# Designs tried in a protein design run: designed miniproteins, single chains, continued (5). Part 44

Each design is a single chain, and the fold is of that chain. pLDDT is the mean over its residues in the fold that is shown.

## One batch from the design tools (miniprotein)

Design m17503
Fold by ESMFold2-Fast:
Structure m17503 (fold): chain A 80 residues (1-80)
Amino acid sequence: SSVARAAEQDARMASLSPEEARKAGIEAGAEAAREHIERAPRERLPEIAERLEALAAESPDPEVREALLELAEEARRRAE
């Protein structure tokens, strides 16, 4: 199940340093978001971009914020 898979990924990340776990999480999240953007119909891309921008505004981590804003720009570009 997706829950068991998430728990297994969490267990793997627990073996990393906090810095390594943070970087791995950012990279995995960015990849999943990019795949979602690629699959989304054009009509939904502006809404996806808005949600990514909102999530970036709420993020205390500047690296996460930059990654989310980059993905939002990609979604807006694809919508054109």
Scores: mean pLDDT 71

Design m17504
Fold by ESMFold2-Fast:
Structure m17504 (fold): chain A 87 residues (1-87)
Amino acid sequence: SLSDKIAEAEKLGKELKDATELDLSNKGLGSYEVVPILNHMTSLEKLDISNNYIGSDGAAAAGSLPSLKEVKIDGQGLDDDVNKKAI
């Protein structure tokens, strides 16, 4: 469930709080999973969250990290066809 995914993400972020590099690319993650991870990783210097489904909240969480020097966020999957009702 979504709540289980958020709980696992929160736990991962706490376990990795002192990590300086993290690769989460190509994992099908949305902002709901990425934000709880990143909120605890204040030592993070290099982040790859490319090729996921990261929205503005996930991008903002990455941008708020105090030690972050390098971020890859390109290649986000946009389900425009699933979320746009036919005009």
Scores: mean pLDDT 76

Design m17505
Fold by ESMFold2-Fast:
Structure m17505 (fold): chain A 80 residues (1-80)
Amino acid sequence: SPLSELLRETRSQLLANRDDREKQLEILKKSLNQINDLPLSDETKQRVLDLFQRAFELLLGGDIEGADALFQQAIDWVDS
């Protein structure tokens, strides 16, 4: 799905930039903007927005591994 591909790409870009917090936040903001353009149900959109909020909080605290785990869980959920 377009959502699954976006989440996989976002995760990949975050891991490629694990030492650059400003770039990580830029990646999340870009992905959030792309999510707004996807044809998602209100329930799916809310769940993904909650995911991104938690990912922002983890990255601000320097927890790239926690953010990676959140994206993996979301990808697994979307692909199920």
Scores: mean pLDDT 83

Design m17506
Fold by ESMFold2-Fast:
Structure m17506 (fold): chain A 87 residues (1-87)
Amino acid sequence: DLAVLRRLLERELGAPLHPGMSEAELLEVARIVGEIARLFRNDPELKQRYLDRVRELALEAARTGDIAGLLRRLRELLEEAKREQPP
């Protein structure tokens, strides 16, 4: 259910997602949020800092309608998050 996925993501992020986002775009956001949460499962403060950055990007996209830019920046953020893992 697309509406359920949207509500769960908006609750997790504390921010509205653009109403024009497709199911594929919402699933990509869910994938990235899930990977960030997994990477920092043992560091709740660092997890929250990265989720706060996701929230900021989501808010910007909601204002501008730049969904492609949101997805690009979220992928960049995930790669940054991966580099914070210890070897």
Scores: mean pLDDT 83

Design m17507
Fold by ESMFold2-Fast:
Structure m17507 (fold): chain A 57 residues (1-57)
Amino acid sequence: MSLEEQARRALEAARAATSPAAALAAKHDAEMILSQQPENEVAREALREAERRLEEL
């Protein structure tokens, strides 16, 4: 799977997260992608969404 596809899946996972564990997993996936591509906009959006979900849950 490409980093682009991984970033899209991380964003989908973050948006679908209904538990703190799911949101944390999406955050870790986004952070891993950003460690390789800091300017990946989809991964940055996934990280923001996961952090927002963690604050709500």
Scores: mean pLDDT 81

Design m17508
Fold by ESMFold2-Fast:
Structure m17508 (fold): chain A 82 residues (1-82)
Amino acid sequence: MSSLRQQIRDIVDQAVKQFAEHARKRDLEGARDVMDQAAAQLGVTISENIRNSILSLAGAGDIEGATGLLRSTLLKAAEEKL
């Protein structure tokens, strides 16, 4: 069985991949849904300011910046619950 840390990493990796796919297609609603689902699966909350920053970067075409911020935000929030 995977450790809890590995389960967290797997959820975050999948969320970042799915978010990037929606962002590349300019589907910001789908990208938001992926972010919200990942936060719910991890039992964490993303602040409105961070959520808006991630979506703003994605909307501007900075997919690397958006996915990097999403990954670091989800990992930090999940680690705080451990």
Scores: mean pLDDT 84

Design m17509
Fold by ESMFold2-Fast:
Structure m17509 (fold): chain A 87 residues (1-87)
Amino acid sequence: SMNRQATSIAQQTVDNPDSGGSQLSDFVSNSTPDQSLNASMTLTQTAVDRGVDLSDILYSVSSIIGTKSQVQGDIANQNVTNAINSL
């Protein structure tokens, strides 16, 4: 399912931002804005769960979302920022 694909790609992006980021970019380019937002939230939660440095993840997420939709990108970036501030 698309949700399982988003989760798998998010986990790969956390483990290797360069290769996983490319996979996530391809997924976002072929997905709806809602699917892109869900992927960004899944990526953020996965990074938090693994205790990885969010700075590289934020760069990858912002670049990918910015390519898809500026409006959805702003919402997703706000959700990512809120998640970090909750730590």
Scores: mean pLDDT 63

Design m17510
Fold by ESMFold2-Fast:
Structure m17510 (fold): chain A 137 residues (1-137)
Amino acid sequence: MSMKVEKILKEAEELAKQAKDLFNQAKDLFQQAIDKANEATQLAKEGGDIAEVQKLLDQAKDLLNQANTLGGQASALVFKAHDLAEEAIKLGDEEHAEKARKLIKELDDLLSDTMRLGKEAEDAVKQAQAALEKYQA
């Protein structure tokens, strides 16, 4: 049983590492989307060039779509790693169970942080779209 548990836990750790790398890329893109959306909102509010506002909004939407794709891929890996970590808890001794629970917590924290930032990015893009529509009229 010990060797099987170690193999399962190692596979969970490898998937978690891949998920973390994808979440870090997604978080960077979500932040860029927020920044571009906020710039578009401010420019629209100040009566700036409509074409420039539209360009910033289009850039923000593209960044949001890229971030959502990477976040979705990372989430799929998190769920697989979580399932493997839970299996390691069931089959393992107390030491392996502790390592697996720590991994689950780290994955849950990463998923929650990325989902929160994704919502902030979506809300920022919606605000920019509303500002463009309001100040174009």
Scores: mean pLDDT 88

Design m17511
Fold by ESMFold2-Fast:
Structure m17511 (fold): chain A 80 residues (1-80)
Amino acid sequence: LSPEIQSGVTDGISAITAGVTRITISRGVDESIDDLQRMADLLDRMRAQTREYGGSQSVLDALDAVLAQVKKKLKEREEK
C-alpha cells in the first residue's frame, strides 16, 4: 500500500502486460506452451514478492487475474 511499493508493482504488471502483448503480436495469433509456462512462472514470482512486501489486496487480485488468464490459455493449448 505504500506509494513506493505500489509504483513498483504497477510497473511490474505493466511490463508483464507489455511482454504478453509483444509475444502475441510477434507470433501472430498463437503462443507456444513454453512461453505461456514462462509467463505463469514469472507471474507466480511477482505475486509472491508483492505479498512479501505487503502489497494491497487489489494489487494481488490484479496479479491473480493475469495469472488466471495465462493458465487458462495454457490449459486450452494442452487440451488440444
Scores: mean pLDDT 64

Design m17512
Fold by ESMFold2-Fast:
Structure m17512 (fold): chain A 97 residues (1-97)
Amino acid sequence: MLTGTGTAADGSTVTVEVESLEPGGKFRATVIGPDGGTATGEAELKQGGNGGYAAFVRLTTKDGRVIGAGAVVDPNGVLHVGISDSKTTPPAAAPPG
């Protein structure tokens, strides 16, 4: 099993677990908010045409915040974890530079 952890823009922690590095292997993401609230989502790894694997899940917290979590395993077996955060309304303007 592979695990990765990251932090969303609001201070929430996201833990990603990959049970196996094969097609149909389980991917789970768990979000813990600063208030202690949790959300969990699961997906299956899918094989890409280049021999890598990917899984993506979107989680909605109690306050309507959307957290995206993804895992990509490249053909060299390296796990890459991506985390995105979108609060209850999409930003009306670009993020501050």
Scores: mean pLDDT 68

Design m17513
Fold by ESMFold2-Fast:
Structure m17513 (fold): chain A 77 residues (1-77)
Amino acid sequence: MSPKEQLEELRRLAEELVKEAEEKNYSVEEIQQKVYELQKKGGEIIEKYPNDSELIEEVEKIMKETLEKFQKLIDAL
């Protein structure tokens, strides 16, 4: 897969995981598991393309924004 395709897949995964957590009323532990899955995927992309600073910045931005959404869900519990 191209870097762009991997970035789009990460973005899609992030959106699907947040939506699933909201719709299923996940526990804190279940949300933490979904956070781990997202972090693992983001880390794999960064490790595969360590010299692509623009890609890394975009991955980190997606991760940060998604983690903030998960934290808001946890805070609402």
Scores: mean pLDDT 80

Design m17514
Fold by ESMFold2-Fast:
Structure m17514 (fold): chain A 62 residues (1-62)
Amino acid sequence: SAPPTPEALFVTSREDQEETLRRLQRIADHLGARPHFAVEEEDPELARRIRERIRRLREEGE
């Protein structure tokens, strides 16, 4: 197995946090709203991980 990349946890500055949060929000919207994406149907675990990341970012933002 390859070593874990800190991309998911990586936050450099407040601007990066906001940009990352917006990016994750868009992904989450596509996962639950768009049939073209349908990631939640294909990979529900992936959708869950993204939602958890969004929650942590919001809680950390305070």
Scores: mean pLDDT 54

Design m17515
Fold by ESMFold2-Fast:
Structure m17515 (fold): chain A 59 residues (1-59)
Amino acid sequence: SVEEIADRLAKLAEEFGEDYAVEQAVAYVKSHPEQGEELAKAFEKRGLEKIAEAVRKAL
């Protein structure tokens, strides 16, 4: 689910840094553009505003 993807990417941000998580989130959205809006909202809900904005920009 989109929520599971958001949780996984949030953990990547904690382990490897926010910029790495942004790169992974953008790559995912480019491959799955139909999920981009839901994924951006999932990041906003978690307080990950920088990742959410990067996802919206990649749409």
Scores: mean pLDDT 84

Design m17516
Fold by ESMFold2-Fast:
Structure m17516 (fold): chain A 90 residues (1-90)
Amino acid sequence: MSPEELREELLKMTPEQLLERLRELVREVGRARTAEEAYALARKLEIMVQVIGEKIHRGELSDEQVQEFQRLVGEAQRRLGALLRELGVI
């Protein structure tokens, strides 16, 4: 899937669907073992953060949903950073 196709798919999702997609991304980071997988997940996270930010700006998320997204994004970023360091690519 191209970055543009993924962005369009994510923009159509409800906040609840985005939360589940983000939780799955965190799990996928935990299972990743190669630099290629890590970079693919980092690109997905970047697009997801952009879409979530846009929806927050439009007032589509509750305060509780915003806090949950921020927590999950932080966890995904920490896990990706650790993976990339373990792989020696950063």
Scores: mean pLDDT 83

Design m17517
Fold by ESMFold2-Fast:
Structure m17517 (fold): chain A 77 residues (1-77)
Amino acid sequence: ALVVDLGNPESIVAKLKEKGIKKVTLLVLKGTDPSEIEELLKEAGIEYEVKVVDLDEIEQVVKESDADLVISVVPLE
């Protein structure tokens, strides 16, 4: 299942725990800081693998992947 973080990583991690998901592939957009969602995943006991991707690559990975995916996007100010 794909989960997209639009700047609310707590909500995403809560949904993953509710679904009983134990491992995810964390897709990080280039220029995004994944630190907050990584910390929350560790505290929740969810294993994760980090992949840095461009926006154009995300659509293809999502369509072809059968893995549990999380995309993290944090606004840069």
Scores: mean pLDDT 66

Design m17518
Fold by ESMFold2-Fast:
Structure m17518 (fold): chain A 57 residues (1-57)
Amino acid sequence: SEADLAAALVVVFSAFPDLNALQRQQLVQEARVLAANGVSGDALLAALKTRALELSA
């Protein structure tokens, strides 16, 4: 759901506060693609954290 996506994104953005606007937009798009492919819960959060780490490197 959109609420579950928003919750996961809030957790990731809080963990990676230095992400710029473009990187945050990329994470939002990644989250939507993952959710459309059936990824949810802890798996979604783990994938988004991995992506945030890559973007912040």
Scores: mean pLDDT 84

Design m17519
Fold by ESMFold2-Fast:
Structure m17519 (fold): chain A 75 residues (1-75)
Amino acid sequence: MTDAELEELARKGKALVDAEMDEASKERLRETAEQLARDGVSEEELRRMLAEMRREGALDGAALLAWLWALAKEI
């Protein structure tokens, strides 16, 4: 998976969150991303999960996971 593909997935995930989730749910997700960043979430494990999800056609799940990882990186 290229960095450009990962960035595009993260943008689609953000759009899905903005469309489907209210502000309270987004705030809880930010807290979860911050916790995962502090616990040392493994980017390599995330890449493997994303590849498997895409292969199974779980594109929305993959987009949401990519966005969550991008949030953790910004924190």
Scores: mean pLDDT 71

Design m17520
Fold by ESMFold2-Fast:
Structure m17520 (fold): chain A 100 residues (1-100)
Amino acid sequence: ADAREAFVAALSDEEARALLERIMAELKREAPSLAARAEAAIAELKAAGRGARDLAGVALGALDEYEAIRRAAEELGLEFVGEDVEATVEAIRAALEALE
């Protein structure tokens, strides 16, 4: 947590915008449902007058969530469905409950 906050705080506004664009492009390609959720959160922050570092922080959080879900799915032998990340999360939850 602290490492991400320190990294984002060290970015210039230009670097934060470039990072935001790069991460969102990757998420739109690999996990479009998660990208849509991140875009909605980013739009709300823009409406609230938040700066580029805060927007980049949301994108980094979504990227971390994508990587965590993909890894959990792979470890459980489940298919990662980028068009429906919510279905992938539900499948992970069901598999973990079966291990209880």
Scores: mean pLDDT 81

Design m17521
Fold by ESMFold2-Fast:
Structure m17521 (fold): chain A 69 residues (1-69)
Amino acid sequence: MVEERKKAYEEGYKLGRDLGKKGITLEQAQRMAAEEYQRLKKENVPDEELELFRAYRKGLLLGVIEAQK
């Protein structure tokens, strides 16, 4: 679980950096992540998968921020 969350964060971070380099704003990334989180909740995925998505989201948002510095 801890190791899986770290991998999810790292995957999010790499994507976030790529999106930020392509000009996607932090606000746009936040909207995309919120939409995906709601989709996962509607599909009633296990709490463990939601936890992994939260780690992924954290990485994604930080990746966008760092790419735009």
Scores: mean pLDDT 82

Design m17522
Fold by ESMFold2-Fast:
Structure m17522 (fold): chain A 82 residues (1-82)
Amino acid sequence: MRKEKILELLKEKGSLTVREAAEALGVSQATASKYLNELKEKGYVYKDGNRYWLSTEDLSAEPDFTAEGVKLLEEAVRKVTA
């Protein structure tokens, strides 16, 4: 089914925007947004800004995907270097 294809793409790419999902599935952005929101409501994916990520604790999902998380890691690296 089309929603399974979104999950497969998320496993391969790590994250997708609505536009990227629409282009990959060959559907409108409205349809891709509907599928991504349905998967989000079921807990299979989560949204961070404009991107959707696969919601799995077992996989090495990138924990530093948020701007806040990236900033904290950058600050820690800078303090080690400086």
Scores: mean pLDDT 67

Design m17523
Fold by ESMFold2-Fast:
Structure m17523 (fold): chain A 93 residues (1-93)
Amino acid sequence: SAAALAAAQAAVAEGQALVARAQRLIERTGKGVESDEEREELIAEFEELRATLTAKGLLPAEPPRSVKEALDALLAGAQAALDAAQARLAALA
C-alpha cells in the first residue's frame, strides 16, 4: 500500500539519522571537549540516542564496560535499525 511504502521510507530516513547521530558522538568524543557546557551537551546527546535505541529494543539492558563499548553499541544499534528499515523498503519495491 502507499501508506506502507511511506512508512518504510520514513523508517529508512529515521535509521539514517540515528547512524549519523552515533557517528557524530564517536567523532566528538574522540576530539575531546574542554568546557563543562560542551561535555554536558555531549552526555545529553549520548543519553537521548541511548534511550531511543533502548526503546526500539536495539541495545542490551546490560551496562557497557567502557565508553568505547557504549559508543560501539550505539552505532551497531543504529545500523541495525537502518538495515531493518532498508529490508522493509526493498520488500515493498
Scores: mean pLDDT 85

Design m17524
Fold by ESMFold2-Fast:
Structure m17524 (fold): chain A 97 residues (1-97)
Amino acid sequence: SPLLAEIERLRNEMLRLMREAEVPDDLIARFESSLNSLIDALRNNAPERTITILIFTVMSEVVEVVLELEKRGKFEEAERVNELFRQLMSLVSKIIS
């Protein structure tokens, strides 16, 4: 799916940014694991309830990353993570519509 490929591209861009911004490895791993679970659920046409739970899980992990970046004074990186996540969620919405 072209939409799934674009979601994976955005995932990779977010992970690169988080690593370059020196986000703790635990937070990066939790985000990556949750997002990979969401991508797999989308690929396998999982039930709407499953996808919804995974979306909220990914949102929670993004909030923790953003708060850590802000705590470190990395406000530009925090804003960029939020922008990339909004783009990713827009693509997710197109798949589940």
Scores: mean pLDDT 92

Design m17525
Fold by ESMFold2-Fast:
Structure m17525 (fold): chain A 83 residues (1-83)
Amino acid sequence: MVTNEFEETLELPNGKTIEIKATVRTLEELREFLLRETRKVVLAAAPLDKEGLIEGLEAVLKSTTDEEVKKRLRELIEELEKL
């Protein structure tokens, strides 16, 4: 299997830093990694702009054709709305 390593550092407007690291061995694991890290980043940024994040996720939801991605994005939007 092809193994890919991903590492990214994101700086939030409040000066805090989020580090993202993962090892991905399949395309399915890559999708799960991206969804998991998107959720992590979005929830960490929710106190800064909850409404803007919901609007952004809804735009992505409208542009995606993957039913599993759509399901996971809807679940994330619902989590944000409950905050």
Scores: mean pLDDT 69

Design m17526
Fold by ESMFold2-Fast:
Structure m17526 (fold): chain A 58 residues (1-58)
Amino acid sequence: GPIAELARLAGLSPATVTRLLRQGRGSELGVRIILEQGADPARVERLVREALAEVAAR
């Protein structure tokens, strides 16, 4: 799922990604992934949006 994919890209656990998203740090996490991993910004923005929706549902 999107949380697990963000975790792989960031080198973090899914639990850590979930905590950052709940703390409103999804944009900071996305920017970090783009800068540190050279990831596609459009892909990262989509993953952050999908992960935020998943966290909001639970």
Scores: mean pLDDT 84

Design m17527
Fold by ESMFold2-Fast:
Structure m17527 (fold): chain A 71 residues (1-71)
Amino acid sequence: TRQQVTQLVRQAIQAIRAGDFQTAQQLAQQVADLTGQDADLVMSMVKTAVTAGVDSDAAAQAIADQLLAES
């Protein structure tokens, strides 16, 4: 689960960076389904990480850990 969540969050960050908001939304929904969190919350976290210019791998791990801790 943790590895899957991290992978999906990383893909969502990359999708937003590429301007593919549709794919990012779909990936955020998958993360929401796995963590029990809201997809809008996941999207908010991903967008914040992209805006902050954080490394995608580091951001994905941090977001995954936060979502799983709050599950």
Scores: mean pLDDT 80

Design m17528
Fold by ESMFold2-Fast:
Structure m17528 (fold): chain A 99 residues (1-99)
Amino acid sequence: MAASAEEQAIAAATVEWAENASEEEIERLRRAAVLIAEEILRRGPTEEVVDAALERAQTELGLPPAVAEHLRLVFTRALRAGRRDAIVEVARDIVAEAA
């Protein structure tokens, strides 16, 4: 299935960031993923929780806007598809791997 032009642009920006990212920027992304996962496990997998967690990752950890927007699209699509259990499972795996 074809992604929208907006989704493709966000994905392309994320790939460009990843190809040029330093080890410190990758570690920052890892910390952002843990923060988002912990918020999902603590407050539940809702669009409001995801948006709040992404805002915190951007303000507290310096998560790049393109990466945050890509993650927002991925989570929003999963939530609207009713895949809350899959989101919780991924969040648990992220937190477990970070321990």
Scores: mean pLDDT 75

Design m17529
Fold by ESMFold2-Fast:
Structure m17529 (fold): chain A 83 residues (1-83)
Amino acid sequence: DRGVRLLEEGSRLLREDGSPELEALGETALRAAEWARQGKLDQAAETVEGLIRRVEELLPSSTDPELTRRALELLRRGLRELE
């Protein structure tokens, strides 16, 4: 599933940032990807929507803002694929 793969890749980039807060959000993205894989699309979408807002808030605190912006783009694309 393309949506699941996009969420997993976004998660990977967040976890590579080195910020503990962004790493934790990356773990949340993996849980959302797993829920999507299980067919729990509404739960996954709601979680990703909240995740996107939180990543946007933490972007200024990112160790690598370009990497975090790329992760954010992947999460937004993943969310659209879950519709």
Scores: mean pLDDT 82

Design m17530
Fold by ESMFold2-Fast:
Structure m17530 (fold): chain A 105 residues (1-105)
Amino acid sequence: AAIDPVAVARAMGQRIKELVEAGKYESAKAVAQTLAELVRLAADEESAKEVEELAKRLIEALEKGDKEAALKAAEELTKKAVEALSKVSPEELEAAIAELEAARG
């Protein structure tokens, strides 16, 4: 089935928010890092850098236990990832997922 890049970005962003609200900060960090890597592999370089910076801000908030800052950073990360992946084809995203899976074992 063809994967929708924007739907993937929204689903991952929503999952990050749910994990933060549940206090599952390590899982939230893992999803945020995966989203940033997918954008790095699939999207343009400028969008990838912006998403990486937003993911770092989210991770820092989570490491400090600042739930309010983490939720705000997750919203900004989700918005930018959606924008970045809106320019990506399903085939480009599938290739990025395959590359990420190969790199992580």
Scores: mean pLDDT 86

Design m17531
Fold by ESMFold2-Fast:
Structure m17531 (fold): chain A 60 residues (1-60)
Amino acid sequence: SMDDQIDQIRQQSQQILQDMQNQIRTSSSSQQRQITSQTMGRIAELSRQAVDYRRQRGKI
């Protein structure tokens, strides 16, 4: 169901944030900015997809 997909997006977002923190610990300052920017962009995209799924949910 779309609810299951939304839950998966939520779990995926948590994993992405955890991976970001791990990468930042061993990265240079410039790499940290790129990693953070890229990660935030991906999280924003996943969030938008979750909203779209909620709207499309219902029937078809």
Scores: mean pLDDT 77

Design m17532
Fold by ESMFold2-Fast:
Structure m17532 (fold): chain A 87 residues (1-87)
Amino acid sequence: SEAEVLAALRRVLPPELDALARELARRAGSIETLLAALTQVKDSKGRSLGDLEALLELPPEVALALALTNLDPRDWRPVLEQALALL
């Protein structure tokens, strides 16, 4: 649900990204949908955030936390904005 996505994002992301987190939760509607979008995005070094199939073997909120914490925090905004464009 949108509420579950937002709660999962708020556990990892800083307050300055809260507006972006709310928009991502609203458009994705599920953590699995958000993960699918995120795995299509490249970080600042041109690397994928992870393999979607491997991430989906984990509980969704754990998979999302791992994908985000594997990023440099400075990459969170541009990566999440790119993911939002795919939703």
Scores: mean pLDDT 80

Design m17533
Fold by ESMFold2-Fast:
Structure m17533 (fold): chain A 67 residues (1-67)
Amino acid sequence: LLEPLTPEQRAQAEALRAKYQAEFDKFNETLEKLVKEGKLSKSEAERLSAIRFTATNLIAVGDELDL
């Protein structure tokens, strides 16, 4: 069961969440570059971004829930 986090533990959890968010942002930058270079369609980039967003959120939830 989830116990209330101390302020220190909460700060660490937020730092991990920010790390995963930064990774997602970097992935989106890569997709935008590929679209601009004509190597990837805009619709494919949107699908990949959505899939990555879901995966990133599941990982973040997993960390928060001790998974």
Scores: mean pLDDT 66

Design m17534
Fold by ESMFold2-Fast:
Structure m17534 (fold): chain A 55 residues (1-55)
Amino acid sequence: MSSGLTIAPGIRLRPNARYEVEFDGKIYTFEDLDALLAFLSSHEGIATVVASTPL
């Protein structure tokens, strides 16, 4: 399958485009990794998921 890279449950990366995060049925789109990390830091629950499963 030629899908984007998954770095954690519900988090997908698209190296040549935006980063896409799917958590609890919601999809969040970010233009760069810094924006993604800022969002995760603002949402402790999502950040915890990433920290628990850094796939």
Scores: mean pLDDT 57

Design m17535
Fold by ESMFold2-Fast:
Formats: sequence, structure tokens, C-alpha cells
Structure m17535 (fold): chain A 80 residues (1-80)
Amino acid sequence: TDDTIQLLRQQTNDAITLLTQQGRSDRIPALQTSTDLTISLLRDMSDSDRQRVRDILLRNRDNPILGVALANQAALDARR
């Protein structure tokens, strides 16, 4: 759980850096809010759902904006 949260926070920071460099700072608050929600969900999530979120982040390390967006979506889908 802690290692997945750390990975998500790190990739979110990388995504924020890229969004700032691209002049897309308007998207940062929504991304931060989505990541904070995902972190809260990860604590109550099943091991299989947490592993799915982790695998998404690991597959998209070179594209952190996409990776974080997909991971956040997967966490929301897991709560249903």
C-alpha cells in the first residue's frame, strides 16, 4: 500500500512538472484532487485492485500524465 502511494505521488509530481512546462497549469488542481482521492481509496481497496493501479503506473512511467490519469480512473472504477 505505502509503496503504491509513494509511486503515485512521485508520478503525479512528474506529471505536474510536465503540465507546467507545457503551459497547462489550469489542469494541475484537478490532477491533484484526483490523486488525493485515489490515495484515500487505495487504503480501503482490495490487494488485486491496488495491484492493478500499481501495474498501470509502472507501464506508464515514461508518460506520467497518462499514467496518473489512467491510475486515477482505475481507482474510481474499483469502488463500483
Scores: mean pLDDT 83

Design m17536
Fold by ESMFold2-Fast:
Structure m17536 (fold): chain A 110 residues (1-110)
Amino acid sequence: SQEEADKEFLEFLLKILKEAIKIVEDVLSGKMSKDDAVFQLEVLEGILLLKKGVLEAIGVRLSEEVKKIFEKTLKLFKEAIKKIKEDVSKLKEVLEEMKKLVEEIEKKLS
């Protein structure tokens, strides 16, 4: 069902987003290099895009609400990668938006 597909995809997004948050926090705390963080975030973005593409290819229909959450997730990944490369002072703002999206997804799964 669409409801089951939506739930499974949101659980997948939540897992990936939590890993991305840890990477961003590790950059901000000096535990991870910028190059390692960019590489790991680009790998996670690739996993997100591949999962979405596979679901579309096999005819799994996600709701418009879940598609919008996916688009927000991709945007935050692109912004995190960009800020790590260009302006780390703005990375904390991206981290807070990522945490808000985690709360939004967790609330929908409750």
Scores: mean pLDDT 90

Design m17537
Fold by ESMFold2-Fast:
Structure m17537 (fold): chain A 83 residues (1-83)
Amino acid sequence: SEIERLERELRELFEELAEFVSSLTATPSPEEAKEIVEGAERLLRLERELYELTGREPDELERQRIRAVEGALEKAKAALKEA
């Protein structure tokens, strides 16, 4: 079903969010920071699209992973401004 497909895509996305966060360095270079910004923006865009399509709200674990990616994005943007 379409709902089963969308729920699978959400699960795959949240696994990708977890992998993204665990691949991060504490002190990224300017090149690494740029890659973090691009990756985080892509993941957060897909997250918004999938929630719009499913019509549901993120659960607690999903919110935690989203917040982790948002935090990584803000830190990377700050690092790029200092470079």
Scores: mean pLDDT 78

